Designed miniproteins, single chains, continued (3). Designs and how they scored, part 6

Each design is a single chain, and the fold is of that chain. pLDDT is the mean over its residues in the fold that is shown.

## One batch from the design tools (miniprotein)

Design m8175
Fold by ESMFold2-Fast:
Structure m8175 (fold): chain A 100 residues (1-100)
Amino acid sequence: SMMEQQRIAEEALERLREAVEELKEGYEKDPEGAIKRFGERVGELLREMRERGVPEELMLAVLSETGKLIAETLPEEVAEKVEREMLREYLLALEEQRRA
């Protein structure tokens, strides 16, 4: 149902908000590792949302909201790198679904 899909998307967004906080904390010690872990979390959540029937429009809305939070939370240079990693993970998940 649309309500169930919305709930799943909202839960994924909350998990991504937590991941952004973890990225912010971890970035000070290990910038590369922190960005990689964040990207892995994004990929995992995108696959989970797709498997659970969340439509592409809602997945893109989740990524858009996460991108806004990244831009507000992190320095511009870091935000750009993280946003590129999110896009990479999105495209990988999309290609994986196309081949299935």
Scores: mean pLDDT 85

Design m8176
Fold by ESMFold2-Fast:
Parts: C-alpha cells; sequence; structure tokens
Structure m8176 (fold): chain A 81 residues (1-81)
C-alpha cells in the first residue's frame, strides 16, 4: 500500500512539473507541488519506520488517502519518542 501511494505521488508531481514546463501560464502554483512533495517525504519516512520495526504495510485494499493518514500517525508516534 505505501509503495503504491509513493509511486502515485511521484507520478502526480512529475505530471504537474511537466505541465508547468509546457505552459507559459502555469495553472498549478509552486505551493501545490510543495505540499505533494511534503506528503511524499512523509510516506517515505513511514515506510522507513515500518521496515525498521518489522511492522506490516497497510493492506492493498487501503486507499491512498487512508495510507497518507496512517503514515502521518506513524511519523507523529515516532516524533513523540
Amino acid sequence: AIDRAIAALEAEIAALRAEQAQSDKPHVPYAAIGLLQTELDLLREARRILAREGRPDPPASTSDAEVSDFALRLVFEELRK
């Protein structure tokens, strides 16, 4: 689930950057790409924590939004230590 969500965000960021490169009037502000990059970094950190602690990945049926929420909770749990 996390690897799928990471791949989806990487593809979305790449598509938005390609759109900006082709447009003289980009519809997407830099802030939008920045927010997606922050979410991507969060998912990568969550994957690292799961691998380190031997915890299972969320099931494949989990939506990308649910994976993002799971990752946020996991990273905040780690930061509280």
Scores: mean pLDDT 71

Design m8177
Fold by ESMFold2-Fast:
Structure m8177 (fold): chain A 58 residues (1-58)
Amino acid sequence: KSALAAARRKAQEAVDKNPYNQEAQDAFDETLDKLSKGDYAAAIAGFQKAVALAEEAL
């Protein structure tokens, strides 16, 4: 639960800082769908992926 909340927060911040990175935004949105379905492991991985995509687009 704590890891999920931290991962989501980092992903939201990364996406907000990179509003032109569509891949990061799409990954974040797909992860929110997985979270809504209760797939917490996939959600954590997806949020980490969104952060990586946002940070790599420098």
Scores: mean pLDDT 77

Design m8178
Fold by ESMFold2-Fast:
Order: C-alpha cells, then sequence, then structure tokens
Structure m8178 (fold): chain A 94 residues (1-94)
C-alpha cells in the first residue's frame, strides 16, 4: 500500500508508510477506531484521511464515483481518482 500511495498521490514515503501501517493494524484488529490511527498519526487531517482510505480499501472502491459515496466530499474527484488508482494497484497485489 505505501508504495502505491507514493506512486499515485506523491506522498512522502515516511507519511505513506505510517498510513499503510495504521491501515494494516486496523485490518488485523478489525478495528476502524481513531485510537488505532492516533498511535501512528498525530495530525487530525491526516487521521481523517487515513480513516477514509481504510473505508475505501475495506469496501474495495474501484471508481471515484464509488469513493464519493464512502468518503467526505472534502476531496476533489481528481484526487479520489488518484486514491482509487493506488488502491487498485494494491488490490492486484493481494
Amino acid sequence: LADALVKYLGLDRSLAQKIAEAIQEMLKKKDDSMEVINKTIKDIKLQSFTQEIYSLYKNKAKTAEEAKKIVSVTYSDEYLEKVVKALQEYYKSQ
């Protein structure tokens, strides 16, 4: 997941790794609470972003339209398309 986030969203590798680690822990524990995210990510906006990426991954969103139904309208369609592309690459690696 971290490599896909760097490739499609241009995130810093360190940030992408923290997001990927938080999502992996949430998946392992089957816990989508902010408490899991808060241990790794302290920035409130990045916590919300990580939670939304987890929701998109859990629901296997394949299009920006599907992503819009799952996440806040705070993100542009263009940005959601990039997120979905990162997740699609990760889905293929599973």
Scores: mean pLDDT 72

Design m8179
Fold by ESMFold2-Fast:
Structure m8179 (fold): chain A 86 residues (1-86)
Amino acid sequence: SEVEEKLEKLLEEAKRLAKEIKEAIAKGDVARLEEVQKRFTEVMIEMSKLLENPELPEEVKKKAWEELKKIVAEIQAALAAYLASQ
């Protein structure tokens, strides 16, 4: 479905942005981190809205939610480490 395809593309974008956030953190590039984190938040909000669509299979929602949770946890851990080091 178009909704499922959109969800998959948003998940791929979230993974790409998460990688960029981690790279920016590792390099201490605060300006890039701020820009990429803003875009990442926008993608996460869009994905959360899409996950509320009742037409999506429960199994698809569960897998997307589990993947999203892992991505967020990794970003939070990286940001916490960075902020603690400053």
Scores: mean pLDDT 83

Design m8180
Fold by ESMFold2-Fast:
Structure m8180 (fold): chain A 79 residues (1-79)
Amino acid sequence: MEKVRELADRVAEILEKAGQTDLAKALRDSVDKLLENGEPDLAALTVAFVARQAAKTVPEYRDELEKIADEARKLAEEL
């Protein structure tokens, strides 16, 4: 659980720096709800999806976002 929240927070912080505050909030809220419902795999996949989409719109953080997306997808396979 801690790793999913950590990855979500890293993506949200990048989105906040890029001025996408509403998307950052939506990501945090979605991950929290999925974790509360006992769906950590879906929470990790949500982080992976958002990070990969953000990598297309925030080029200065693209490499970091792509790495987070890969980590989140791998984590989902382990859950």
Scores: mean pLDDT 84

Design m8181
Fold by ESMFold2-Fast:
Order: C-alpha cells, then structure tokens, then sequence
Structure m8181 (fold): chain A 92 residues (1-92)
C-alpha cells in the first residue's frame, strides 16, 4: 500500500539523515521532484514488494536509481546501506 511505502521511505530517510519528516512533507518532496526522495521511494516500494531481495539485487536497484535520478555516489551508498538494514528488519 502507498502509506506503507511512505512509512518505509521515511525510515530510510531517517537512517540517512537522522531526520524525521511527516508523511505530508515526504509526499510534497516527491511531487516537487526531489531526486533523492524519488530514489528512496522506489527502494521502499521494491523492499515491500520483495522483502527477500539479495544484497546484490538491492545494489543493482540503487545503481539504476542513481543513474535515473542523477544522485551522488555518496547518497547512493547511504541509501544502499539503509535499505540493507531495513530489509533485515522487515524479514524478521
């Protein structure tokens, strides 16, 4: 569900920036075309649809999103690491 994707996206954002944002703020950033938030949203959606994604599958997804949204390598690495942590939390 969309609400679950936003909740998971917010958890990724918190791990990256140690910043809590409201669902409304996150939706607004996504509508404004913030490339980092778009990448994080797609990662959150993928993890919810397939929580058994391997590390390599997550890496490939993040690399694809880095190219698609033109995010920095540093930010891509932070998203990748946050996604790995959240995947482990979802699987348990």
Amino acid sequence: KEDEIFELANRILEKIGNVKVTKEELEQMLKEGNPAVKAIYEVAKALLENPDMSEEEIRKLVEELQKKYNISPELADLIYRAALEIREEIKK
Scores: mean pLDDT 79

Design m8182
Fold by ESMFold2-Fast:
Structure m8182 (fold): chain A 102 residues (1-102)
Amino acid sequence: LIEEAIRYAQRAARYALKAAEAAIAAGDLEAARYALEAARYAAQAALAASNGDLEKAVEYAEKAVEYARRAIEAAKSPEAIEYARRALEYAEKAKKAAEEAL
């Protein structure tokens, strides 16, 4: 499950970055800002899981989930919304995998 927590968190970060890129292209700086925060927390969740710090991995994955949701709510472009939804999906999976590994 630790390996799954890492992989899901990495995927969450990648999709969050794609959401930010799409939001920037659409001129939606608020959605871009939330997507970048989701990417940052997803990356921190992957690092924490890699170090065996599962409590921090859960905490950072929870923050990635929150910011991905805010990115979806703020996003105006369908492309940004779709990537933010994928980021949310993988952040939720990363959180669950980290909780199950705890």
Scores: mean pLDDT 90

Design m8183
Fold by ESMFold2-Fast:
Structure m8183 (fold): chain A 73 residues (1-73)
Amino acid sequence: SAAAARAAQLAKEAELYDRGIKVAEEQRRLTEDVAPSLSKQTVERLLAGLDETIKAFQAKRDAATKEKADLLA
């Protein structure tokens, strides 16, 4: 069905956003590891950008998950 096909696409989108979160979390850890070699301002900027990316992907994942649930209800 069209609803089942859309639900499958939304599941893949949610998985893609989950993967994006994990990549950004790993970049955050790497940034913390090299923090002693960087200026405080550079570290703050990099971490802020990664935190914003994680928040954006979480919102998109949650939206895809909700749309999928609504389609299957």
Scores: mean pLDDT 88

Design m8184
Fold by ESMFold2-Fast:
Structure m8184 (fold): chain A 87 residues (1-87)
Amino acid sequence: SLEEIQKINKEILSDPSLSPATKQAAIISPVNYLNKDYDGVLENYDEALKLNPDLSIAYRRRGEIYEKMGEYEKAQEYYEKAKELDP
């Protein structure tokens, strides 16, 4: 939901351990999400992971997007990766 996106974006933006560039890349675009532009959302996470490869939330959010695309096996792989980084 839009409220979940806003909550996650707020948590990312308030994290003092993340660089401004990582924050900008990691936040979910509400427009892309509402328009079901899942490829655009995944590109945001790809950029976030280039800046911080250990960013567990980016892997978790990639999993959620793949789940919405019906790619359940890929979603599980990213959820497991997120758990490994932040159990």
Scores: mean pLDDT 72

Design m8185
Fold by ESMFold2-Fast:
Structure m8185 (fold): chain A 73 residues (1-73)
Amino acid sequence: SEKAKKLLEESIRHGREGDSELALKYAQKAIDLDPELRKEIINTLVSSAVAARLLGDEEAYESLQEVVDKLKS
């Protein structure tokens, strides 16, 4: 879903800014809109967290990882 992908992009943007609460809300909205994309959404967030860590952005890594952990619980 195009709308779910845009919500995922917003989740990643807020996560990179260190706003794990907003990142989680957008990720959850994406999953609610298209539940079939749940695994793809989680995998994309994991990849974004790893990429942030490789770039030395520890705040973005911690924020995105928190979103992943909460979505898996």
Scores: mean pLDDT 88

Design m8186
Fold by ESMFold2-Fast:
Structure m8186 (fold): chain A 87 residues (1-87)
Amino acid sequence: MAEELLKKAIEAIEKGDYVKAVNYFSKAARLSGDPGAMYVATAAYYLLKGDYEKAIEYAQRAIETSTSPAAIEAGKKVLELAKKKLE
């Protein structure tokens, strides 16, 4: 269940639908109880708001705290996208 929601969130990011991405990540975090998934949801929220520095901060926290490969990959995707936006 949580893995499916993480995949849908990643797909939403790839399509530029950050609202759906935040909703899917938040639901995945609630179902899994993984702190890393909560940090990914927060990072995606800041990406949606255009606060790329905070998106980077929370994406890094997600990568360091999560034990879920899907959440770690999602965190890396948000991190790289936010970095590109600051260029």
Scores: mean pLDDT 82

Design m8187
Fold by ESMFold2-Fast:
Structure m8187 (fold): chain A 90 residues (1-90)
Amino acid sequence: SMNRQLVDQIRDKLLELSRYGGAVSSGLTAFIMYMASKGMINIGVQITNAVYLGPQAIDAFADSLLKQDMSTINIINDGIRVAMRVVERQ
């Protein structure tokens, strides 16, 4: 779909987060808090679970994002950027 390029970027970032192992926890906490502030805690929890479950779960979740509107995908992308900044600082 038209959102595919942004969803592919989200998938790549989630795969990067999954490679941090235990060090990802602080970034995912910040991510969940950001998503909760946007009224999207359920999506935040699903993404966090996908990162802990690994690449197959990340791929399945990313495919589901292709059905979401661009505003939702942009909020998710912003939340992932928050997570990345926290993990990179750690």
Scores: mean pLDDT 83

Design m8188
Fold by ESMFold2-Fast:
Structure m8188 (fold): chain A 85 residues (1-85)
Amino acid sequence: MTKLTVKLPDGSEGTLEIEKIDGKYHGRARGPGGEGEGIGDTGTEGAGEAMSEVAAGLDGYASGEGIGGIRNGIDGGVVEILAAD
C-alpha cells in the first residue's frame, strides 16, 4: 500500500492510498470534499477515480471541469504530491 498526501487544485490537501489487490489498483481518497474509492488497471486510474469522488464534494467543483481537472492533474502531474509513505 502506498499512501500519498496530495494538494488539490483548490489549494486544499487530501490523502490518497493506493493498494494492488488481485492485479487491480484500488485507490482510496480523503479530503475536504469527503471520501472516494476507485479501481483501475494502473495506480493512476484507481487514484483518479477516488479523487473524482472527493472533488465532487468540494466548494466550487459543482462543474465537471473541477472533477476533470483533478483527474487530469494526477495524470499530468498538476496535482502536487506532498508526501509518500
Scores: mean pLDDT 58

Design m8189
Fold by ESMFold2-Fast:
Structure m8189 (fold): chain A 78 residues (1-78)
Amino acid sequence: KSYDFRKMSAEEIREIIRREIEEGRSGVAMYLTNEAFEIMSLEEVREIVEEMLKSEDPLLREHAEGLLAIIDEKEAAA
């Protein structure tokens, strides 16, 4: 299913990504989180990334750790 994140609220985007994580669609969750990173605030994306860090899937955790490092660098630079 195609999503247009620019027509959605941050809460709606977060709920979609959370659902993909819960249903084990790790690749989709990773892709959607990257899209969210382009349009959501650092604070909003951090909430998604922290949910990914709690996942049982090591690929989701590795991806989340990388995104969290980028968020932390951007916050430190501001």
Scores: mean pLDDT 78

Design m8190
Fold by ESMFold2-Fast:
Structure m8190 (fold): chain A 78 residues (1-78)
Amino acid sequence: MEKEERIERLLEELQRYAREAVASGDPGSPANDRLGRALGEIQRLMAELTPEEQARVRRKVFEALRAGGIDVEEPPPP
């Protein structure tokens, strides 16, 4: 479906931009801005999802960030 496919594309972009940001070593890199925008778009789309879908997307976001080389901690389970 439209939202699911867009989220998958944003997750791919998120991982790519994370990798570019880490590789650049420069906080002023355009990759950091793109990373933030991708996260914001994912967050907006998540508001339209069911709780189960939101949980799946959250896991994928953390996986994508870690795969891109960003050290992020998963939120504690509810």
Scores: mean pLDDT 75

Design m8191
Fold by ESMFold2-Fast:
Structure m8191 (fold): chain A 86 residues (1-86)
Amino acid sequence: SVLEELVEAYRKLLAGEEVELSKEQQEALEKIVETLKPLAEKFREQGKSMEELVEEVKKMAERGELPKELAELLELLEELQRKALA
């Protein structure tokens, strides 16, 4: 699964390892960002945080509306963003 591969790649990046994403992984990530963009914008307009967006995606995954790996990937992206701003 490309989502599982993205989760592992971002876990390695968070651990400080060098990781080169494949073309398939890069395209999957871009598609994920575009798919979640309307939901993220809606949450931003409502004054909700990125943490609340991650929590909603987790609930959607629990309901079977989204893959579990997508919620895991968003948590890793949030953690990487926090480290980059530290």
Scores: mean pLDDT 75

Design m8192
Fold by ESMFold2-Fast:
Structure m8192 (fold): chain A 70 residues (1-70)
Amino acid sequence: SSSVVQQTTDQGQQLTQNVQSAANSGISSAQNQMSQMGTFVQQGQSDPSVSDVASYYGSQGGTIYGDYVS
């Protein structure tokens, strides 16, 4: 319920910030954080109550990474 949604939102926000910080540090760090984001999205998508939240933060991280490497 709401506590699971809050926990997933907090994790998604933290992972998005990690991707932003890693992009500033270099490509290898950014790739590593994107791998962690991918795992988070896969786990989140297995739970219908948080799948949209997980996908949203995955998209945010992907956009940040894409802008950095393009």
Scores: mean pLDDT 81

Design m8193
Fold by ESMFold2-Fast:
Structure m8193 (fold): chain A 49 residues (1-49)
Amino acid sequence: MTSQEARDLAYKALYNGSASGGLSTMAMKLADGGHGETGLSLAKNGGAS
């Protein structure tokens, strides 16, 4: 997948508030230092690895 595709999907998930609520969003933001959309895509890809 491209970085753009991953970020777009991650951003949409954050915008909808995630299935788990705010916890997942907060974790991704904290991991990336405030870049929730970037942190989410990285966490999703890295977690699978």
Scores: mean pLDDT 56

Design m8194
Fold by ESMFold2-Fast:
Structure m8194 (fold): chain A 86 residues (1-86)
Amino acid sequence: MVEETKKKIEKHVKELFKIMRNADDERRLELHQLLSRLAALPLEELKRQLAEKLGVPVSTISKLVEEGLSRADLILALASLEVKEE
C-alpha cells in the first residue's frame, strides 16, 4: 500500500513537470493559479485532499510524510491530479 502510493505520487509529480514543460500561456496561468491555491493550504488539508484523490487512507499519506515526502511533493501531486480531471 504505502510503496504503491509513493510510486503513484512520484508518477503524478513527473507528469505535472511534463504538462508544465508543454503548456501554452493559458495552461500555465491555470497551473500557476492552482499551485498558488494549494500552497495556501495547511499541511493536514494537503494530506487529506491527496488521500481522497488517490483513494487511500490519510494515514498512508502521513506515513509517507514521516518517511520524507515534502509539502512541495503533496502540492505538486495534487496539482497533477486536479489538472488531469479536467
Scores: mean pLDDT 82

Design m8195
Fold by ESMFold2-Fast:
Structure m8195 (fold): chain A 72 residues (1-72)
Amino acid sequence: RADALADIIESLIEEKDFKGAANALVNAGKYLGIEDKAREFAERVLKAIENGDYEKAQEIIREGVAELKKAA
């Protein structure tokens, strides 16, 4: 469930696929009923990527994963 979705997102971070991780976060949020919140995190991730701040993008994704775990 949420742990399995979190593992998938962490795997995408390991592959440095931050856009894929953000997209997976939104899809997980849809299934857990927090799509709007997940989209806000994904938008923040995309802005961090545009700024070249990949450390910030990774941190925001992990914050989003924590919200998924709370929703589960």
Scores: mean pLDDT 80

Design m8196
Fold by ESMFold2-Fast:
Structure m8196 (fold): chain A 72 residues (1-72)
Amino acid sequence: MAEELLEKALKAAENGDTEEALRLTQEALRSGASLEDVQKLAIELAKKGYNDLASQVMRLALQAEAEREAAA
């Protein structure tokens, strides 16, 4: 489930594995994760002090939204 991938991304960030957190976020988006769920992940990351990662996660979400709009 895409939601499970986002939970794993948060755990990877907590373990200091930024690369794995970004990879799991991309997989969640490819699997149809909602932009709302990805935004919630970014907010949680920012609350925990992972501000750079939160910004990268939001950029991935916006890119996915743009691609979905182009496909419509």
Scores: mean pLDDT 80

Design m8197
Fold by ESMFold2-Fast:
Structure m8197 (fold): chain A 95 residues (1-95)
Amino acid sequence: SAEEEAKKAQIKRGIEILEAVIEEAEKDPRVPQEVVDKMKELLEELKKAYEEDDLEKAEEVLKEISALISSLSPEQREIVSEAMRKYEEEKFPPA
């Protein structure tokens, strides 16, 4: 259905954003390795849920990702925000 396709597109976007965030976080010494490892764990869970068409599990993982990001310091959240901005500029360049 169109609703399920929209949800799958949202999950795929979440995967791509989290991959971009992890790449930038790994390069920045201000992000602890424990946080990077947790992001990688959540990315693998999200990819598995997407592959298995488990939309409920994918939604739960997205909530865990949001909770993790909300728990970060303001300095660490700036790294996440910059990675997200870079992803949007690369995927949706101005016409």
Scores: mean pLDDT 82

Design m8198
Fold by ESMFold2-Fast:
Structure m8198 (fold): chain A 86 residues (1-86)
Amino acid sequence: MTPEERFRAAGRRFVEALRKDAPLEEIYALHDEVVAALQAYVDETGRLTPEQQRALLLMHDAIEAREAGDKEATRQAVDELERVLA
């Protein structure tokens, strides 16, 4: 699996976990998997794409919204993240 494929697969699992209202510990673990996949991509290519940078910001927004109990902000961030990962 390429670093790009690993990033998209891990990102989709992160989206699914948030939609299922999974425990924060699971969300954090999945975020760590995405970050690891992106680090592998940077090691291979030397940089993140704007799409990958946008995904990281949306994941951060989704985690903050989830921690705050803001269901609407979480939904908006997750919906946009799913669109970026398509």
Scores: mean pLDDT 84

Design m8199
Fold by ESMFold2-Fast:
Structure m8199 (fold): chain A 57 residues (1-57)
Amino acid sequence: SQHQRLALRHIDAGDEEGAARHGVLAARQDPSHGRQVLDHAARAGLRRAAMAVGRAL
């Protein structure tokens, strides 16, 4: 998913808002992609993005 790839790039950049925006869209399109984004955000310490993606799952 393009949204999954974008979310992961925003996570690597430490961008909570971008990670949440694209991560939520990834989760809505494909829950498996959303789970990968959630795990990556949580491990990176982007708590707001992780919570937003988790709520979309």
Scores: mean pLDDT 88

Design m8200
Fold by ESMFold2-Fast:
Structure m8200 (fold): chain A 96 residues (1-96)
Amino acid sequence: SSLIKRAEEALEEIEKDPSKSKEGLAELVDLLNAAEDEETIIELAYILGKAAGLSTDAAAASAALLHAVARALELEDEELSERVIEALLKGVKEGK
């Protein structure tokens, strides 16, 4: 997926400099909002979570996590919403 590749590139930049994560985190939110298929949404939530966990910009990380939770809650499928939130939290734990 082209969205996943872009997300992995954004994550790599945040891994190189966690203090300059604001732009990368905003891009990850945009990619998550653009995704339409379940598998891509779940994988993007995981990548965004990991990026937020790595980030030392607490305000940017918090904003990205709130946007990701909002995206999950807007999904019509409650099971998908739960899997997205679980992927997000797994990412955050692995990013720290």
Scores: mean pLDDT 89

Design m8201
Fold by ESMFold2-Fast:
Structure m8201 (fold): chain A 86 residues (1-86)
Amino acid sequence: SPVEKIIELIEEMIEALRAGDMDKAMELAGELDKLALESKSLSPEQRRLIVIASASVTLAYLDPTESSRERAIKNLEEIKEELKKL
């Protein structure tokens, strides 16, 4: 399902952020945005969570501090759990 692929991308984004690979995290955020645009079956709530996930990575990329990466990882973990409940 599109949701399963989205969760997989979020998990990969978390791994990239933990590794400090910000370029990879941004690449994956782009893939996430593309998948969300192409997947017409997503609910408005699912789309909101995806936008927040992508924005969290973008903010960490633009402000490349340890605290910004930790905040992005925490946000992505929370979004992943919310998506699993929908």
Scores: mean pLDDT 86

Design m8202
Fold by ESMFold2-Fast:
Structure m8202 (fold): chain A 69 residues (1-69)
Amino acid sequence: RPRLSPEQVRELARRLGVSPSTVSRVARDIVELLERRGHLTGEELEELARKYGLSVEQVGDVLRAVLES
């Protein structure tokens, strides 16, 4: 189950200047990594940023939203 509501996904997409589908995919990958390892490393944040064409700060914003849900 995605941890973010469709409304949260749309608001993040607007704030970050990316598509809602990109936010949903990043959030899903973050949730999967957190469930498997309990944490994300700086290297994993950088890999997600590269994979989705985001900055590390933008991936961090999605991570924060997931953790606050």
Scores: mean pLDDT 80

Design m8203
Fold by ESMFold2-Fast:
Structure m8203 (fold): chain A 101 residues (1-101)
Amino acid sequence: NELEVVTEAFELAKDPNTSDAEIQTYLDQNAVLLRASTIRYLVSLGLNVEQLTRLYKLTLYSLFTYGHTVTVEDLQETLEIDQETAQTLFDYLKQSKELNL
């Protein structure tokens, strides 16, 4: 359910006529603890729905692996993005504290 809500918010954020307030209302109504700004950021990186799904699975996997923490290398390999993009994504998600990183 959370992944479905996040995917819908991501599709809403691709429409330039959709405001951050509308995205945030949708997330809040579905009890998802993400900010509209985070969804906008993921869209701005050019991620697709498959990459978004892999990111969510990676963060869930880290919860079930003793001593494992998501790394910049994990993001680079899982999302098939360059190291600079992976580093900026890692730093953004660490600051937001919205995903388990």
Scores: mean pLDDT 76

Design m8204
Fold by ESMFold2-Fast:
Structure m8204 (fold): chain A 63 residues (1-63)
Amino acid sequence: TEAERQALLAEFQAMIDRNADEQAKAMGLSEEEKERMKQTILEIERARLAGKLEEARRLAEAL
């Protein structure tokens, strides 16, 4: 259902945000670098869910 899809997307975004925070601390990234990484990861996930695997791979290379 649409409600289930929205719940999954919200969970994915929260999970990615948390993982990005942890990785940024481990890597010593600035807040700006961390935010760019979060944005890229979210774009990769959106592309993957849309079946755009080539776009997802291209975005991952930008990390």
Scores: mean pLDDT 74

Design m8205
Fold by ESMFold2-Fast:
Structure m8205 (fold): chain A 94 residues (1-94)
Amino acid sequence: GKVTTLERREVPAERAREAALELAEEAAKVAEPGDVVHAVVRDLEGNVLGADSVVLEEGKILEDIKEAALDAADRAVARAPGARLTLTVTVIHR
């Protein structure tokens, strides 16, 4: 299957939610029902601070991706509120 990876690097924690929403909008443009989306947020050392995954449902693509991306971002910010973060959204095509 085709894999699409979208990334924002060195994002201040205060902008993590904004970056997550931007990545979700971009991912929604290439995603289809039945695809699996992985949202992962790391610190600059590569440690995972937040992650979520979703299998996309017809009619809920953008909503499902936004929820996964925001959950990953919120977990990361809670764990490291002053950190610079790398946000990644990966779409795995069925």
Scores: mean pLDDT 89

Design m8206
Fold by ESMFold2-Fast:
Structure m8206 (fold): chain A 72 residues (1-72)
Amino acid sequence: PPHRPLTEEQIQRMEEQAKVALERNVQVQEEKLRATLKDTVSDEEIKERLEELRERQEKVVQVTLEAKRATL
């Protein structure tokens, strides 16, 4: 176990880093989906899939950060 508890500042930095990583992952997935599916699905379907991916990743980040706060 960690010797020192996480500070609020450290948790905030983790949140910011997680949000940056999430946005980067969404952008990468958008490029991949557009490259592979551009002619097979509508632009609206690609947007829906990206929104689902973002929502899923945001939920995982939120649960992880809440768990970190709860174990301080």
Scores: mean pLDDT 74

Design m8207
Fold by ESMFold2-Fast:
Structure m8207 (fold): chain A 68 residues (1-68)
Amino acid sequence: SMEEELERQVAALKKTLEYMVKEKNFSKEDLETMIELFRRHVAEKYGPEAAERVEAELRKYLDEIIKK
């Protein structure tokens, strides 16, 4: 289903963000740029409501991993 595909995409994007924080030491500005790129990708494929949800989830996840 579209929801299952979107959930897999979100999981992959979260893993990518974690890699960027932990392995690549990306700055907050770089991470915000990456989230914007991910949002645009999701918007193009799944529409604006899905993009808004994914952006919120990625920002929440980023806040969680930075606090560790």
Scores: mean pLDDT 82

Design m8208
Fold by ESMFold2-Fast:
Structure m8208 (fold): chain A 93 residues (1-93)
Amino acid sequence: MVEELKKELEEYAEEVLAKIKDPEIKEAAEFLKKTALKILDEIKDEELAKKVKELAKELLEELEKIKDPKKAIILAIAGSLRLIGLLLDEELK
């Protein structure tokens, strides 16, 4: 099931990346995609994996709307930290 969620996120991210014309914004989106996929590789809990996938999708949608590369980079970094935070919260339970 986690493998299916990972594939769904990968396919969704590829669609978003195809719509982004600015190379710097595309790099920011690729960084977020890679971070989310790496986090999913560490997760065995399906419910946590769903939360990671949904947050990653929301962040990718926001990156698609951004026109300023500097804002895109900041969002990608902050978003990656939020994704890591979800993993940390589960480990601390």
Scores: mean pLDDT 83

Design m8209
Fold by ESMFold2-Fast:
Structure m8209 (fold): chain A 80 residues (1-80)
Amino acid sequence: SPLEEARRLVEGLGRFLEGLVAWLRANRANLSPEQLAAIRAATERALDDFVAYVARHAPELTAEVRALADRTLAELDAIV
């Protein structure tokens, strides 16, 4: 079902984002402020696009995905 597909995508995205945050923390000293800002901006755009996709296909998951997006962006902001 579209809801089951969307849930699998949310779970996969969550794991990917946890890995991204962990990688950025581990490699912070090797990244310029411009690179960090670019990654943050790209991540925000991708998450906004994904929230829009979920709102269209599985609106029941929209709040969960929004919470994931907000948490991820807060974690990225904490790396700087």
Scores: mean pLDDT 85

